# Designed miniproteins, single chains, continued (5): the designs that were tried, part 6

Each design is a single chain, and the fold is of that chain. pLDDT is the mean over its residues in the fold that is shown.

## One batch from the design tools (miniprotein)

Design m16180
Fold by ESMFold2-Fast:
Structure m16180 (fold): chain A 66 residues (1-66)
Amino acid sequence: MEEVFEKVKTFADSLGLKLSEEELKEIAEEAYRRYLEEKPLFDGSMPEEKWLSGIIEEEIRKYLAK
């Protein structure tokens, strides 16, 4: 969970987004939930960190589309 939160914060910072800690936490909790649910479907075709980063990027983009 902590590592997911840090990745969300880093990605948001890289996009110049000024999100509150609470907003970052909500995004991280949803990304982590997806990570756990989709983990059995991961085929190992890419590094796990890159796969997790993809989930985080998608969740941030969904959050911004609200």
Scores: mean pLDDT 75

Design m16181
Fold by ESMFold2-Fast:
Structure m16181 (fold): chain A 86 residues (1-86)
Amino acid sequence: SLEEIRASLSPEAQEALDKAREAFEKGDIPTALKYLGEALKIDPNSPLVYLELARLFEKAGIEEVAKALYDKAIQLDPSLEEAKKM
């Protein structure tokens, strides 16, 4: 599950991911991107960070980039396929 994958992240990566999700839900795209970038620096192979980036770009209407990011997340963790909404 997403929660199990999140629990496998370092505390610093979890905090950055949580802040990114909060900013994204508020529509603060620049702040969400900042924290997603921090999470990737801490854990560059995090499938959850790629999934959140994909959702951000999808909300922004940049569908081709969102698809590539979803594909990367699924490549890193195939259980995330159900989260790919296209």
Scores: mean pLDDT 73

Design m16182
Fold by ESMFold2-Fast:
Structure m16182 (fold): chain A 60 residues (1-60)
Amino acid sequence: IEEVIKELEEAAKKVSEEQRPLAEQTVEGAKKSMEESGDEENSKKIGKVAIAHIEKLGAK
């Protein structure tokens, strides 16, 4: 779980300055959803989906 959260934060830092606010918003939303899930596997899936979304923001 902590590993996925770190990857989320790392992905957000790699996006452009103009995409940064959207990436940070995605990170915060994902963290909240992961914390609210009652299952570690579901939390990891939520995190991975958010990471993929952030990576797409960075793809120009």
Scores: mean pLDDT 74

Design m16183
Fold by ESMFold2-Fast:
Structure m16183 (fold): chain A 113 residues (1-113)
Amino acid sequence: MELVENEVDALSEVLGVSRRDVVLALAAYVAWLIAHGISVEELKAQGRYPLPSVEELGAEETLRILLELLRRLGVEVDEEELLELARKYSPAEVARKLGVSEENLEKMKGLFD
């Protein structure tokens, strides 16, 4: 929990994006990793750096924590529906469907590349 909360707070401050939109974007990204069976080792092999929370806790535990943070922010997201979206769409498209603005998606572009 604390590792994920610290990661969200740091990204929110650095990128100038609300905690809500950061959590939504991270949930979309982590759900996409789970839906496609992408490992931390595979991300590193592709030249992508895994999120510290995913590297330490794993994708499934990180997603559970992110969904709990969304509930505390007054946003309910069904895990199964999120995983179904993540099977069909890119992380950025999933985040957009969850209500993240285009401006905030552009600010968070580095999280998806």
Scores: mean pLDDT 80

Design m16184
Fold by ESMFold2-Fast:
Structure m16184 (fold): chain A 93 residues (1-93)
Amino acid sequence: MNMEEVDKLFEENSELLLELTKALLEKDYEKAKELAEKLAKEILELVKKGEVSPDAAEMVLSVALLAAAVAIAVGDKEAEEIAEILSKALREI
């Protein structure tokens, strides 16, 4: 795994990941859904263009999926839609 590529992807997406986590904590599922869809599209486009490895993309999407999984674990069923968006993106890598 290329750690420099992973670090750069996390840096470039750190604000989006933090905003997604905040939306989930605030139970703003409409915003969380929009942020998850945006993250998934941007990461998949980079993989399709060969600008990012599938391994690096999987790491970033897995961190976002973990935030949604934590929300589900504490009883937020609406976070399941966010998890499905991210899981679908992981399957397309």
Scores: mean pLDDT 80

Design m16185
Fold by ESMFold2-Fast:
Structure m16185 (fold): chain A 56 residues (1-56)
Amino acid sequence: SDSAGIQTGIDAARAALAAGDRRGAASIFGNAYKEAKEMGDEALAAEARAGVEAAR
């Protein structure tokens, strides 16, 4: 996937978290983290990891 796709996933996860869906948000952030790591995008990986922690 591309960086724009990963960012879209992070944005969707933030929307889910704001709506109270912590489990769904954690899942989406986790997927975004894996994709960011595969692409070598350290900034997106850090952002997604922080999102997983926030969703706990």
Scores: mean pLDDT 84

Design m16186
Fold by ESMFold2-Fast:
Structure m16186 (fold): chain A 94 residues (1-94)
Amino acid sequence: AAAAMLERIDATIAKADEAIEAAKKAGDEELAEKLEGGKKGAEKAKKYIEENPEMPAEEQEELYGFYVLAGILGIEEEEAKKLIEEMKKKEAEL
């Protein structure tokens, strides 16, 4: 589980680098900055998963998601978790 998740994160970081370069070439500095934030979030999640390889795959997926979101938005992981919980609440009201 951990090995597969780490490979997926590495692939995502590589794609993020390509997307960042494309955004910079297009002159979209705001998008480039958000993508750089997301990449940093992915790198933090990777380190946490490497330190906690026994974590269930579902928890690894959730952790990765809110770390990346926190990076993209330039907020703390706790704030990203609250945003995800608020989005889930809105989906339940549909």
Scores: mean pLDDT 79

Design m16187
Fold by ESMFold2-Fast:
Structure m16187 (fold): chain A 79 residues (1-79)
Amino acid sequence: KVSEEELTAEVLVAMLRMAASVALLAVKNGMSKEEAIKWIEEMKEKVKKNAEELLSGEVLEETLKEIDRAVEEAIKELE
């Protein structure tokens, strides 16, 4: 069974992935790539801060890696 911390981690990562997907769709609808990238980076910092406040240990380490990967993939798709 997933712990409360692991569930929190999954929610945080899912929120960031959804935000990234929305940003990609926004670019297709006329938003500048620069604005989308800035927004994704701002969301990354907020989600990382929340992860650091809510999670600890191995779950935090794994969550931060997933956050970084999701952001890197989104930015690469925008480039």
Scores: mean pLDDT 81

Design m16188
Fold by ESMFold2-Fast:
Structure m16188 (fold): chain A 77 residues (1-77)
Amino acid sequence: SAKLVEELQEWAKKNNIQADSELSPEQRRYLLERMAEAAEEQGAEEVARILREAAREGLSLDEAVERARPAAEAEYA
């Protein structure tokens, strides 16, 4: 379900991240790595992998989450 990806977005908001455009590349990488750790703790290994790759590639938070969405749906279907 997409709910895992939504929970990761809520985690970002709870940690005072308001918009991708306001984040430095270092802050985006850090946040994506923390989100990947959270996904891994929930057993969403493929979601975690995609988020770590997004962090390495310097993708925006929104783009990383969107790329992870199909994997989140597949793991909980």
Scores: mean pLDDT 70

Design m16189
Fold by ESMFold2-Fast:
Structure m16189 (fold): chain A 70 residues (1-70)
Amino acid sequence: SMDEKRKMAEKIVRGIFPEANEEDIKKISEEVIKKTEDIEDPIEFERAALKYLLTNKEELSKLANNSIKL
């Protein structure tokens, strides 16, 4: 389910960014979900999420700190 997928994403994000606040964890988790939208298998989702987060750690840290409202 989407709820279970979101909880798993948040858990993985919190593990990789232990210093991030709840708002930032939620934002990064939404990006993970968007990038893995076509993946429905839980094991493949976890693997893809970890790969995406580790590969894009620097860019995702910037995303957490710069929400410019236009």
Scores: mean pLDDT 75

Design m16190
Fold by ESMFold2-Fast:
Structure m16190 (fold): chain A 85 residues (1-85)
Amino acid sequence: SEEEKKQAAIDEFLEFLKSLGVSQEMQDRLRELLLKLSEIIPTETFLSVIEGAKKLAEEASKTVSPQEAADFIARRIEKLIEQIS
C-alpha cells in the first residue's frame, strides 16, 4: 500500500541517520515531521523528498556532524510543511 511504502521509506531513512550517530531525540522529531509531510503531499513526491534528504545527509556529514545535518534537514521539512499546509 502507499502507506506501507511511506512508512518503509521513513524507517529506512531514520535507520540510516541512526547509523551515522544521530540522536534518538532528533530521529523522533524527524519521524513526526516526515509523517506530517506524508499526509499533505503525494506519495511519489514524498519519496523523492526522502531520497533528496538522504543524499543531503550523506554529503553534509563529510563537512559537518551528522547531528547538524539532521537538524538542517528538520528545519527544511518544517518550512516545507508551513508553505504547503
Scores: mean pLDDT 86

Design m16191
Fold by ESMFold2-Fast:
Structure m16191 (fold): chain A 66 residues (1-66)
Amino acid sequence: SLEELEEKLLKAIAALAEAEARKIIDQIVRDFGREAAVRSLERAEEVLKEERYREFARKMKETYLS
């Protein structure tokens, strides 16, 4: 489900695991579309309180979904 993928994405971002985050983003794009992936990363920026994780999420959005 999208919710399960979003939970995995949050964990990957909190681990700064770029390759894992990319795989999850690709899976969201395949199953739910590019707009869903953008929203998932924007939600991660809202949920994650530490600036380094928000910056990482923003970078992933710019790199893979721009």
Scores: mean pLDDT 83

Design m16192
Fold by ESMFold2-Fast:
Structure m16192 (fold): chain A 70 residues (1-70)
Amino acid sequence: SGGSALMGGAIANPELAEKAAEAGRAGDAQAASDYLAQAGGNPVSAQKTADLGPEAAARAGEALARLARD
């Protein structure tokens, strides 16, 4: 699931990635999953992240936001 993060980070919008992280921290795994998919993530990976819980979604969102900024 980390393999495609490089590609997603390059095309991802940092605002959407930050929204995913915030949603995850707020406990909305479903919303975080949707933002991750829109930010350029794979919808399958986003779904798995939602299943793992909001904490995992927050981590993924933060990683994408930092990658998108660079």
Scores: mean pLDDT 70

Design m16193
Fold by ESMFold2-Fast:
Formats: structure tokens, sequence, C-alpha cells
Structure m16193 (fold): chain A 95 residues (1-95)
């Protein structure tokens, strides 16, 4: 399952595996799993995109899917270091 795959990827120290884990966690709307993936990615991110990504995961945790989606779209537009993963997360929430 997407959740099982995300948990397997989360045991990795590879940044691309952690990004995939985060996208799968967002797709399954598992905010706790998304939080775990984010905490592992955080040391590899600049402070501003890291803070915005934290806010998006926090919005997802309280069920504010629209704020999370808008934040992911903004990240994809303005921050090249997270643009690909942010776009994938925004698309996962647009179903």
Amino acid sequence: SDRERAEELLESEDIEDLKEALVLAVKTRDAALARRAFEKLKPHLSPIPAGMLYAAVDALEVGDVETARQTFRLLAEKYPEVSEVAEAMAEALEA
C-alpha cells in the first residue's frame, strides 16, 4: 500500500526516498506520517521553505486541506529546491 511504501522509504537516509515518503503520506492524508517524513527532510531544507512546509503539514493535521494545497502550490512556484515535491503534494490533494 502507499502507507507501507512510505514507511519503508522513511527508514532511508536518501533525500529522494524521504521526498517520495512525504508525497505518499500527503496522498493518503496521513498527517502523522507526513510529519515524520518532514522532520527527516528538514535538515536538508532552507529555513523559509522548511517553515512553509511545516505550516502545510500542520494544516493537513487539522483537516485544512485547502490551506495545505495552496501552501504546496506557493512552494512549487517560489522555491526551486522543493518545487518538484511540492507540486506532487499539491496534485495529490486536488483529487
Scores: mean pLDDT 85

Design m16194
Fold by ESMFold2-Fast:
Structure m16194 (fold): chain A 100 residues (1-100)
Amino acid sequence: MKEKLLAFLERQVEEAKEYVRKHMDPESAELAIRALEAYRAMVERALAGDREGLAEAARRLAALMEELNGQPFTVPDDAERQRMIEEIAKALQEVMEEEE
């Protein structure tokens, strides 16, 4: 069920944030936490079918990843964003089937 999957995603993000706080220095941890929050927003927008919100969240995540890695900014194009929506939907369906 979609609601159970969103709750599972929320828990995964919170666990990842705690892991980051425990194992990274405070400055890197804060940046990684912002990246995790941007990732969560991206998934929520994708599940809602909000293409504009997904594009904005993806740009935010890419900028944070660039800051973390020192690599050039790369934003997924429209085709890649559509593929991500399809992959997220498929992963959600598989999790729902396993968690009957």
Scores: mean pLDDT 64

Design m16195
Fold by ESMFold2-Fast:
Structure m16195 (fold): chain A 72 residues (1-72)
Amino acid sequence: SAHIERMEQSLKEALELGSDKSQEGVAKMIGHIIRAIGEIEQARLNGEVSDKEYDELVEKVKKTVKEANEKL
């Protein structure tokens, strides 16, 4: 799914910014996380993921948020 590929890219970009503690860096990191969530919701809406796959993707986002927060 193109939506899942874009989600993966957004999560990667969020983690790459995790060491940038500037106001701009934190805002960009949050923006990438929001985009990743949007891509997951679009994949769900389009029927591209099962309920189980959706739950797994949500857990992946939660893990990425935790990893990004630990770098700050």
Scores: mean pLDDT 78

Design m16196
Fold by ESMFold2-Fast:
Structure m16196 (fold): chain A 86 residues (1-86)
Amino acid sequence: MTVVQVSVSAGTVKAGETVSVTATGDSPLTKVKVVVKDEDGNVVDEKESTSSTIDVTFTKKGRYTVTATGTSDDGSGSASVTVVVE
């Protein structure tokens, strides 16, 4: 089982700005999936990459939950962070 941590370049941004989402694991991650949900729980963006860093652009004001799921040879884990768009 892999423990995953998520960090963002900024927790509060203006509409139209890009946030870098970084996932790190206890084991080297082979895949990272990022799911962005609005405050109503609707998925507004979903990205998958073999890179530990994925850029997300927020175009509309609101409160968003960014969930990063990392996969490694030892298993997978996920962590979430909130981004506020002003």
Scores: mean pLDDT 80

Design m16197
Fold by ESMFold2-Fast:
Structure m16197 (fold): chain A 70 residues (1-70)
Amino acid sequence: SPLAQLEEQAKTMSIDELISLSMTLGAQAVGLAVKALYSTDPEESERYRRKLEELVDLELALEKIIQQKL
């Protein structure tokens, strides 16, 4: 699972690296959510939704690791 791989790698990352990655994923997720919601084309909306779900899962896992490490 990509989540399991992220969790393993994140344990060896610095706090600064983890926070930077979390902020980047969060910003990307917000942008994708807006694009998915306002897209008129079903193909585009579906692409944005799928990418959003993937990023949200990764962001949640990363945030949990950051909280446990702090």
Scores: mean pLDDT 82

Design m16198
Fold by ESMFold2-Fast:
Structure m16198 (fold): chain A 88 residues (1-88)
Amino acid sequence: LDEALARAEAAIDAALELLAERGEMEYGELVRRVSELTGASRSHVSRLLDALVEAGLLERRVVDGRTVLSLTEAGRANYERRLAERAA
């Protein structure tokens, strides 16, 4: 339970960090990179990203047939809060 929660939190942190640094990322590329960084399966990462979109932390849009994700204002605030918590 705690290990699964820690993995989920690590995946969320990795996704938010990548989007904060790079602006926008293609959905499949973001899933792949987060999976590689955290050891979470692509399926679990996809579900987490979908949940973050539903929660309003990420925006989903289509560009040239590619699904692209970026941070919302709420997502950026969440990322900044997580950084502050880690610095304490």
Scores: mean pLDDT 80

Design m16199
Fold by ESMFold2-Fast:
Structure m16199 (fold): chain A 98 residues (1-98)
Amino acid sequence: GDDGLNRINLVLERTAVRAGELADAGGPQAELDRLREEAVRELRRIREEAEKKGKIKRPSEDEVEETIRRLVEGAAQIGIDDPDAARRALAKVEAELA
């Protein structure tokens, strides 16, 4: 796949695993909030790199920002709901990138 898409998948799956680990450990909400904001920043960086390379399609900045935040929130929730599935998904993405 596209390098940018592979990097996005890696960020999302890592976020899912870490969110699940934090929830399972009873970690503070502030740590989960930091994890989500770090993932949002990494996805924005990947988007900016893709835009600079002329690979990005049309979405407006508002549409992109909403999509990034929704993807990160969804990934975190998936990891919290099923940490085993999140770990398997991360392993698959890491294997595809190796």
Scores: mean pLDDT 77

Design m16200
Fold by ESMFold2-Fast:
Structure m16200 (fold): chain A 71 residues (1-71)
Amino acid sequence: MEIEKEIEKALDELSKVKPGDRERYEALKQKIYELMKKNAEKIKKEFGIDPDQLTPDEAAELAGVYFVKKK
């Protein structure tokens, strides 16, 4: 799904943010949070998490686990 790929792209960009670029880091975290909330029904169904109950930091951490960590 396009939203899932957008979250993955935002996470990849977040991992490439230079130390000290706080504006870009915070903007990408907020984008991930908003994308998760927009896709909340699917995220609840597939991952058992409710984005509305998360902080932006918690949402970004969980997105990193579910969308980036492939084995």
Scores: mean pLDDT 72

Design m16201
Fold by ESMFold2-Fast:
Order: structure tokens, then sequence, then C-alpha cells
Structure m16201 (fold): chain A 79 residues (1-79)
């Protein structure tokens, strides 16, 4: 799980740097969605809630912050 998360971040980091350098906002948000999904799963969130975080991340930073605040009790219970 942690090892898989680290591997995913190592794989996505070059893609994120390339997208940022290119100004490709859609790709940056897509990568953010993948990281959010992996993070939700790592935190032990149900798949539905992990997908909700991924969807929020793809919508942008403000949407992600709002969804994290909404899911905070579940995240804290999983710790």
Amino acid sequence: MLEEYAALQAELAPAAEEAIAAGDEERVLAIAGEVALATGRLLGLPEEQAEALAEAARAGPEALEARVAELRPAIEAGL
C-alpha cells in the first residue's frame, strides 16, 4: 500500500512536471485526481469516498479542500 503509493507518485512526478512546464492545466488536474484517489485509498477511505476526492481534485484546489473538509471525520477515524 505505502510502497504502491510511493511508486505511483514516482511515476506521476515526471508527468506532472512536464504538464506544468507545458501549461497543460487539464493534465495537471488529471494527475491531481490520480494522486487524490491513491491518497484516499491509503487513508482507508471507502472506494466511493476515495473517488469523490479524485473528482474534487480534478475540479481544482478549492473543490478538493471543500471535499477534504467534508470527509475529515472519516479520514480521522481511519487514522
Scores: mean pLDDT 73

Design m16202
Fold by ESMFold2-Fast:
Structure m16202 (fold): chain A 87 residues (1-87)
Amino acid sequence: SMEEIEKLLEERNKELEELFKEFMLAVAQGDLAKAEEILKRVEELSKKTLEELKKLGAPEDLINKVEKNEKTLIETMREAIEAAKAR
């Protein structure tokens, strides 16, 4: 149902915000090993979210929007790690 889809997205957005905050702290502290570990967790969470949305029968447009947003987040995180490595 749409209500189940909305709840799933709200819960995953909160988890992603917490992971991103922890990630930025790790990058700021120069703990690149921890930053890489958190990035891997975000990638795994992203895959699970898309699979669950498909199982719930979410519209293709919504799935595509979520996938694009998650890809942008992951790319931003990778750029932050690479920038930190260059210093």
Scores: mean pLDDT 87

Design m16203
Fold by ESMFold2-Fast:
Structure m16203 (fold): chain A 93 residues (1-93)
Amino acid sequence: LESDVRNVLLETIGRLRDLAGTSDAESKEVYQQAVRRLGGDLAELDMGADPKEVAQRAIESLRESKRRFEELGDTEGVRLLDEAIRRLQSILS
């Protein structure tokens, strides 16, 4: 469970950073904010936080970032976050 949550967060952060490099200024800000939020979730996990609570908080922040990408028309951002949300939900099932 902990390692599964950690792996999703790390992979998602890496992909968000990659997409930030090729995005316009508005989308880049959303990517960078999402990276910071997930980085905070990883830090909480490293401090012994409950992996289920970390995953739930990550899902909430990812849903917020996904809505912002939808408003901006960033389809790559939407797809990436939708995938990350589904993976975390699957781990919690």
Scores: mean pLDDT 87

Design m16204
Fold by ESMFold2-Fast:
Structure m16204 (fold): chain A 87 residues (1-87)
Amino acid sequence: MSKEVQEILKELEEIRKEALELMKESENKDIILRGIGLVLRAIGAEFQLLLMVKTEKDISKVIAAGRKEIELLKKELKELKKLKEKE
């Protein structure tokens, strides 16, 4: 597996860990529900990325897809952290 794909998988794992900690520390139902959604999306992204590594011959497409999903997940995580700060 390329180093870039391994870095993407590591970032997805960190996003899942941060979302889980945010859910543990919050009593806000919106944060908890959106946190669950974020964890599930990150897990799905990991499986999709691993599948793409096996099926796609152009690794640059795999890297681009992974980076795009990380940016979307990080935006959601940032919004959830802002909501938590307002508690």
Scores: mean pLDDT 82

Design m16205
Fold by ESMFold2-Fast:
Structure m16205 (fold): chain A 103 residues (1-103)
Amino acid sequence: DLLEKAQQLLDLGGDLYAGAAAVDPAVAARIEAAMRRISALLGSVTVRRSTRALSRDQLRQVAIKGMDYAQQALGLAGQSYSRDLTDSLIEAMRNFMEAARAI
């Protein structure tokens, strides 16, 4: 369901933020902003800090998985949720894609 996919997306965003900040701080900041906006719009999902030390290959996989989960959440949201939520999910997908290329 949407809330489950959104929480999974935010958890991946936390993992990616921790690793991506060392590679591209601007992309990391945009990921964090998108995650916080999604959290604010849904009210039932939380942006969490990650303490996981991930390899470069693991960070690329997190970014790819984040794009997939954002796409799934967008499909669920687009049928009954606000334009602000769909815009935030699209921004999340773009930022995960940029992070995957930068890593």
Scores: mean pLDDT 74

Design m16206
Fold by ESMFold2-Fast:
Structure m16206 (fold): chain A 60 residues (1-60)
Amino acid sequence: AALAAEINAFIDSTVSDAAINAALKAIASDVIAQYSSSVSAATLLAKIKAAISARVAAIS
């Protein structure tokens, strides 16, 4: 899905650690599968990006 591709591209640009990158992509895929029917793609994209940015900032 286009949403998954956008999220994966954002993770690739934000997270250089291969293990964290892979884990975040797996979590994002699960979140998209769980919430895509109840939340708009735009809202879900914004929330996932915000969560990733917050976690990266917390470990930097």
Scores: mean pLDDT 76

Design m16207
Fold by ESMFold2-Fast:
Structure m16207 (fold): chain A 77 residues (1-77)
Amino acid sequence: MLLSEIELLEEALRLRIAVLKAIAESSKDPELSKKYKEIAEELEAKLEEARATEDPEKRLELLKEALEFYKEEVKKL
Protein backbone atom coordinates (compact mmCIF):
# COMPACT_ATOMS: atom_id res chain seq x y z
CA MET A 1 0.00 0.00 0.00
CA LEU A 2 2.63 2.61 1.01
CA LEU A 3 4.67 2.28 -2.22
CA SER A 4 1.47 2.38 -4.33
CA GLU A 5 0.35 5.54 -2.49
CA ILE A 6 3.75 7.16 -3.13
CA GLU A 7 3.61 6.27 -6.85
CA LEU A 8 0.05 7.63 -7.20
CA LEU A 9 0.91 10.90 -5.43
CA GLU A 10 4.06 11.37 -7.53
CA GLU A 11 2.02 10.84 -10.72
CA ALA A 12 -0.73 13.19 -9.48
CA LEU A 13 1.86 15.89 -8.75
CA ARG A 14 3.55 15.44 -12.16
CA LEU A 15 0.18 15.85 -13.89
CA ARG A 16 -0.61 18.97 -11.84
CA ILE A 17 2.79 20.47 -12.70
CA ALA A 18 2.15 19.80 -16.41
CA VAL A 19 -1.28 21.49 -16.22
CA LEU A 20 0.15 24.56 -14.44
CA LYS A 21 2.88 24.88 -17.11
CA ALA A 22 0.28 24.55 -19.89
CA ILE A 23 -1.86 27.30 -18.31
CA ALA A 24 1.22 29.54 -17.94
CA GLU A 25 2.18 29.03 -21.61
CA SER A 26 -1.36 29.66 -22.91
CA SER A 27 -2.05 32.75 -20.73
CA LYS A 28 -2.02 36.13 -22.51
CA ASP A 29 -1.58 37.93 -19.17
CA PRO A 30 2.17 38.12 -18.28
CA GLU A 31 1.40 38.56 -14.56
CA LEU A 32 -0.89 35.51 -14.43
CA SER A 33 1.54 33.48 -16.58
CA LYS A 34 4.36 34.30 -14.12
CA LYS A 35 2.26 33.20 -11.11
CA TYR A 36 1.40 29.81 -12.68
CA LYS A 37 5.04 29.29 -13.72
CA GLU A 38 6.31 30.07 -10.19
CA ILE A 39 3.83 27.63 -8.62
CA ALA A 40 4.84 24.92 -11.14
CA GLU A 41 8.57 25.48 -10.43
CA GLU A 42 8.08 25.37 -6.65
CA LEU A 43 5.94 22.23 -6.96
CA GLU A 44 8.67 20.60 -9.11
CA ALA A 45 11.25 21.44 -6.42
CA LYS A 46 9.04 19.87 -3.72
CA LEU A 47 8.50 16.74 -5.83
CA GLU A 48 12.28 16.34 -6.37
CA GLU A 49 12.91 16.79 -2.61
CA ALA A 50 10.39 14.01 -1.89
CA ARG A 51 11.95 11.75 -4.55
CA ALA A 52 15.42 12.30 -2.97
CA THR A 53 14.09 11.04 0.39
CA GLU A 54 15.05 7.41 1.14
CA ASP A 55 12.53 6.92 3.99
CA PRO A 56 9.17 5.88 2.41
CA GLU A 57 7.14 7.30 5.33
CA LYS A 58 8.94 10.67 5.13
CA ARG A 59 8.67 10.63 1.31
CA LEU A 60 4.90 10.16 1.59
CA GLU A 61 4.68 13.06 4.09
CA LEU A 62 6.62 15.36 1.73
CA LEU A 63 4.39 14.38 -1.21
CA LYS A 64 1.26 15.16 0.85
CA GLU A 65 2.79 18.53 1.82
CA ALA A 66 3.48 19.26 -1.86
CA LEU A 67 -0.14 18.48 -2.77
CA GLU A 68 -1.39 20.75 0.05
CA PHE A 69 0.92 23.54 -1.21
CA TYR A 70 -0.61 23.12 -4.69
CA LYS A 71 -4.17 23.35 -3.32
CA GLU A 72 -3.43 26.48 -1.25
CA GLU A 73 -1.56 28.33 -4.02
CA VAL A 74 -4.09 27.53 -6.77
CA LYS A 75 -6.90 28.87 -4.53
CA LYS A 76 -5.15 32.28 -4.52
CA LEU A 77 -5.31 32.51 -8.34
Scores: mean pLDDT 84

Design m16208
Fold by ESMFold2-Fast:
Structure m16208 (fold): chain A 64 residues (1-64)
Amino acid sequence: EEVEKKIEELKRKAEEYDKKSGDFYAQATYYRKQGNKPLADQYEKLANDYTEKSKKYREEAEKL
């Protein structure tokens, strides 16, 4: 049935979102070191948003 493919897709999306979150945290750190606090804060917020989306996809996969 389609359940296994859906679980695999959700896990793949979770991994992609985790990687993007990591990239955004790196950008936030970079801009913080440059003294650009508003931009650093924006990237940190993006990183947190992607981390939460990753958790949501993992939870959805576990419910299947």
Scores: mean pLDDT 83

Design m16209
Fold by ESMFold2-Fast:
Structure m16209 (fold): chain A 80 residues (1-80)
Amino acid sequence: MEQAQREADSLSEEQLKELTREGYRKYEESLKGPPIKELSGPEQMRINAYASGRLGYLRKDYRGGVRNMLVLLRRAREIE
């Protein structure tokens, strides 16, 4: 958690905005795939990470969106 938050804090506003926009794109792409209930736990957590990025983009809270996204992506890797 601390490392993911530190990484987000090291990024410029433009980089944070681009990461939230990328999360938005990946979230929309996930809606075209299998239903979320048919996905593994790590896959569901990655979709939740992208959803956090999308919310950050829409709310113009780019730093918060990236922090939440990175935390969830790290947790997805930890649960394998």
Scores: mean pLDDT 79

Design m16210
Fold by ESMFold2-Fast:
Structure m16210 (fold): chain A 77 residues (1-77)
Amino acid sequence: MTITATDEAQRQAVLELVHGLETVLGLSVTEASASRDPTTGEVTMTAKGTINGEEVEVRGRTDAAGNGLGGGLPVKV
């Protein structure tokens, strides 16, 4: 699994997202990334992986303080 994040808070948020996706949805995560909006401080996270052999992508967002703003369901790629 490859994780791309620019700071420790982003890395922790990505790891928590990955753990939730693997535990709740049975997703096998292969790639995850986080990016921070320089204007708002919001962090956007993406995770790519496989469910039943099909590639899917999931997105989540937090505000600058790490509060969850929501996430999407897995989408086939």
Scores: mean pLDDT 70

Design m16211
Fold by ESMFold2-Fast:
Structure m16211 (fold): chain A 79 residues (1-79)
Amino acid sequence: VMITKEQAVTLLQKLSQQLPHGSISDKFDIDKNGFLDNGEIAQLMKAFDAFDFDKDGKVNFPEFLFLLKNILVPSFDLN
């Protein structure tokens, strides 16, 4: 399954809203409030581009999960 940048941002924002605790790493949640602003989204876009090996604007779902683990606290496991 392939996902786009828009889908990746949407899924991350939904996860942030489901987890009211600070589960997003300081690297992406700069103001540490558990929500994403434009600056945090920009950092996510840069990370997404690194996983977009085909440069087609899509990444594999497993690669997306690794991206999320890089953003979320180390103890958070999505499976």
Scores: mean pLDDT 58

Design m16212
Fold by ESMFold2-Fast:
Parts: C-alpha cells; sequence; structure tokens
Structure m16212 (fold): chain A 73 residues (1-73)
C-alpha cells in the first residue's frame, strides 16, 4: 500500500507551494507597505498608535492567511 505515501507527498508538495505563494504575497505587501504605507501611515500612526509597526506585521500575516482560505474556497 503506497496510498498513504502518495497522499503524504501530495500534501507536502501542496504545502510547499502554499508557503511559497504566501511568502511571495507577504514580501510583495511588505515592499508596498515600506514604499507607500510607511510614508503615509507613519504620520497617521504616530497620532493614533505608536505600535503601528507591530500591527502592520500582524495585518500582513492575516492577509496571507485570508489568501490561503480564498484559494481553498
Amino acid sequence: MEEERRLQEQIEEQQRHAKEVATKRYEELVKNKDEEGLAKGRARAGQVDPSWDEKARIGLGAMAAEGREAARA
């Protein structure tokens, strides 16, 4: 029986692909955030939330998770 081995290989391959897609999306968002969001957001965040940097990282992680769920739907 190699059905379990085939399933394991498929899962690992799909997980690797999903991680790669999520990583690319995260890097793209970080670059956009640094160029546009940082310049505009810093001025706003300083007034509202001094921990904007931490919240930005959390937000990017949430978007990556949402993208993975959308891919499953």
Scores: mean pLDDT 56

Design m16213
Fold by ESMFold2-Fast:
Structure m16213 (fold): chain A 92 residues (1-92)
Amino acid sequence: AERAKNAAEALRNFAKVLRSKGLTEYADKLEKIADEVEKAAENGDYRTVAEKLREASKIAREALTQLGKPKLGEAVAKDLERIADLFEKEAA
């Protein structure tokens, strides 16, 4: 629960950065995912938390590549995938 709230907050902060750089569509998608992660975690649905974090991983890679930071995009995506794997394990 606490980790999911921290993940949602991190996604919202990342969305704010992307919005400030003109990537409004990616920012909107990440804010929606953050809301879905927080709601799923409140319901104990850690499988959905994991699925949504994997969606965020793909968006982060695409957005950061568009900003000319593909290595940072890959690093952020891998971190989100690791967090998703932890939530998937908690869902079992």
Scores: mean pLDDT 85

Design m16214
Fold by ESMFold2-Fast:
Structure m16214 (fold): chain A 85 residues (1-85)
Amino acid sequence: MEELKKYLDEKMKEIKDKVKQLLETKSPIEVLKELAGLLAKMSKELQNLAIEKGIDLKEANKLFTEKSRQLMKYLAELIKEKEAK
C-alpha cells in the first residue's frame, strides 16, 4: 500500500506541473484531453502495481478515485483562472 501512495504522490506532482505548463500555451479543451490520457495511464499503472504487490484492487481503485477527484478540482481552478471573465 505504501508503494501505491508513493507512486500516486509522485504522479500527482508530475501531472499538476504538466497541466499548469500546458495551460500557459493550450486551450482548456486540449488540456482536458491531455489530462484524460494521463489519468488513463495512471489508472493502468496503479492497477498493475497493486497486482504486483498483492494489494487489494478495491482499495487501489478507491485511492485512485480520490486522487483523480483532487486532480480534477485542481485543473478546474486553473481553468477558471485562465478563462476570460
Scores: mean pLDDT 78

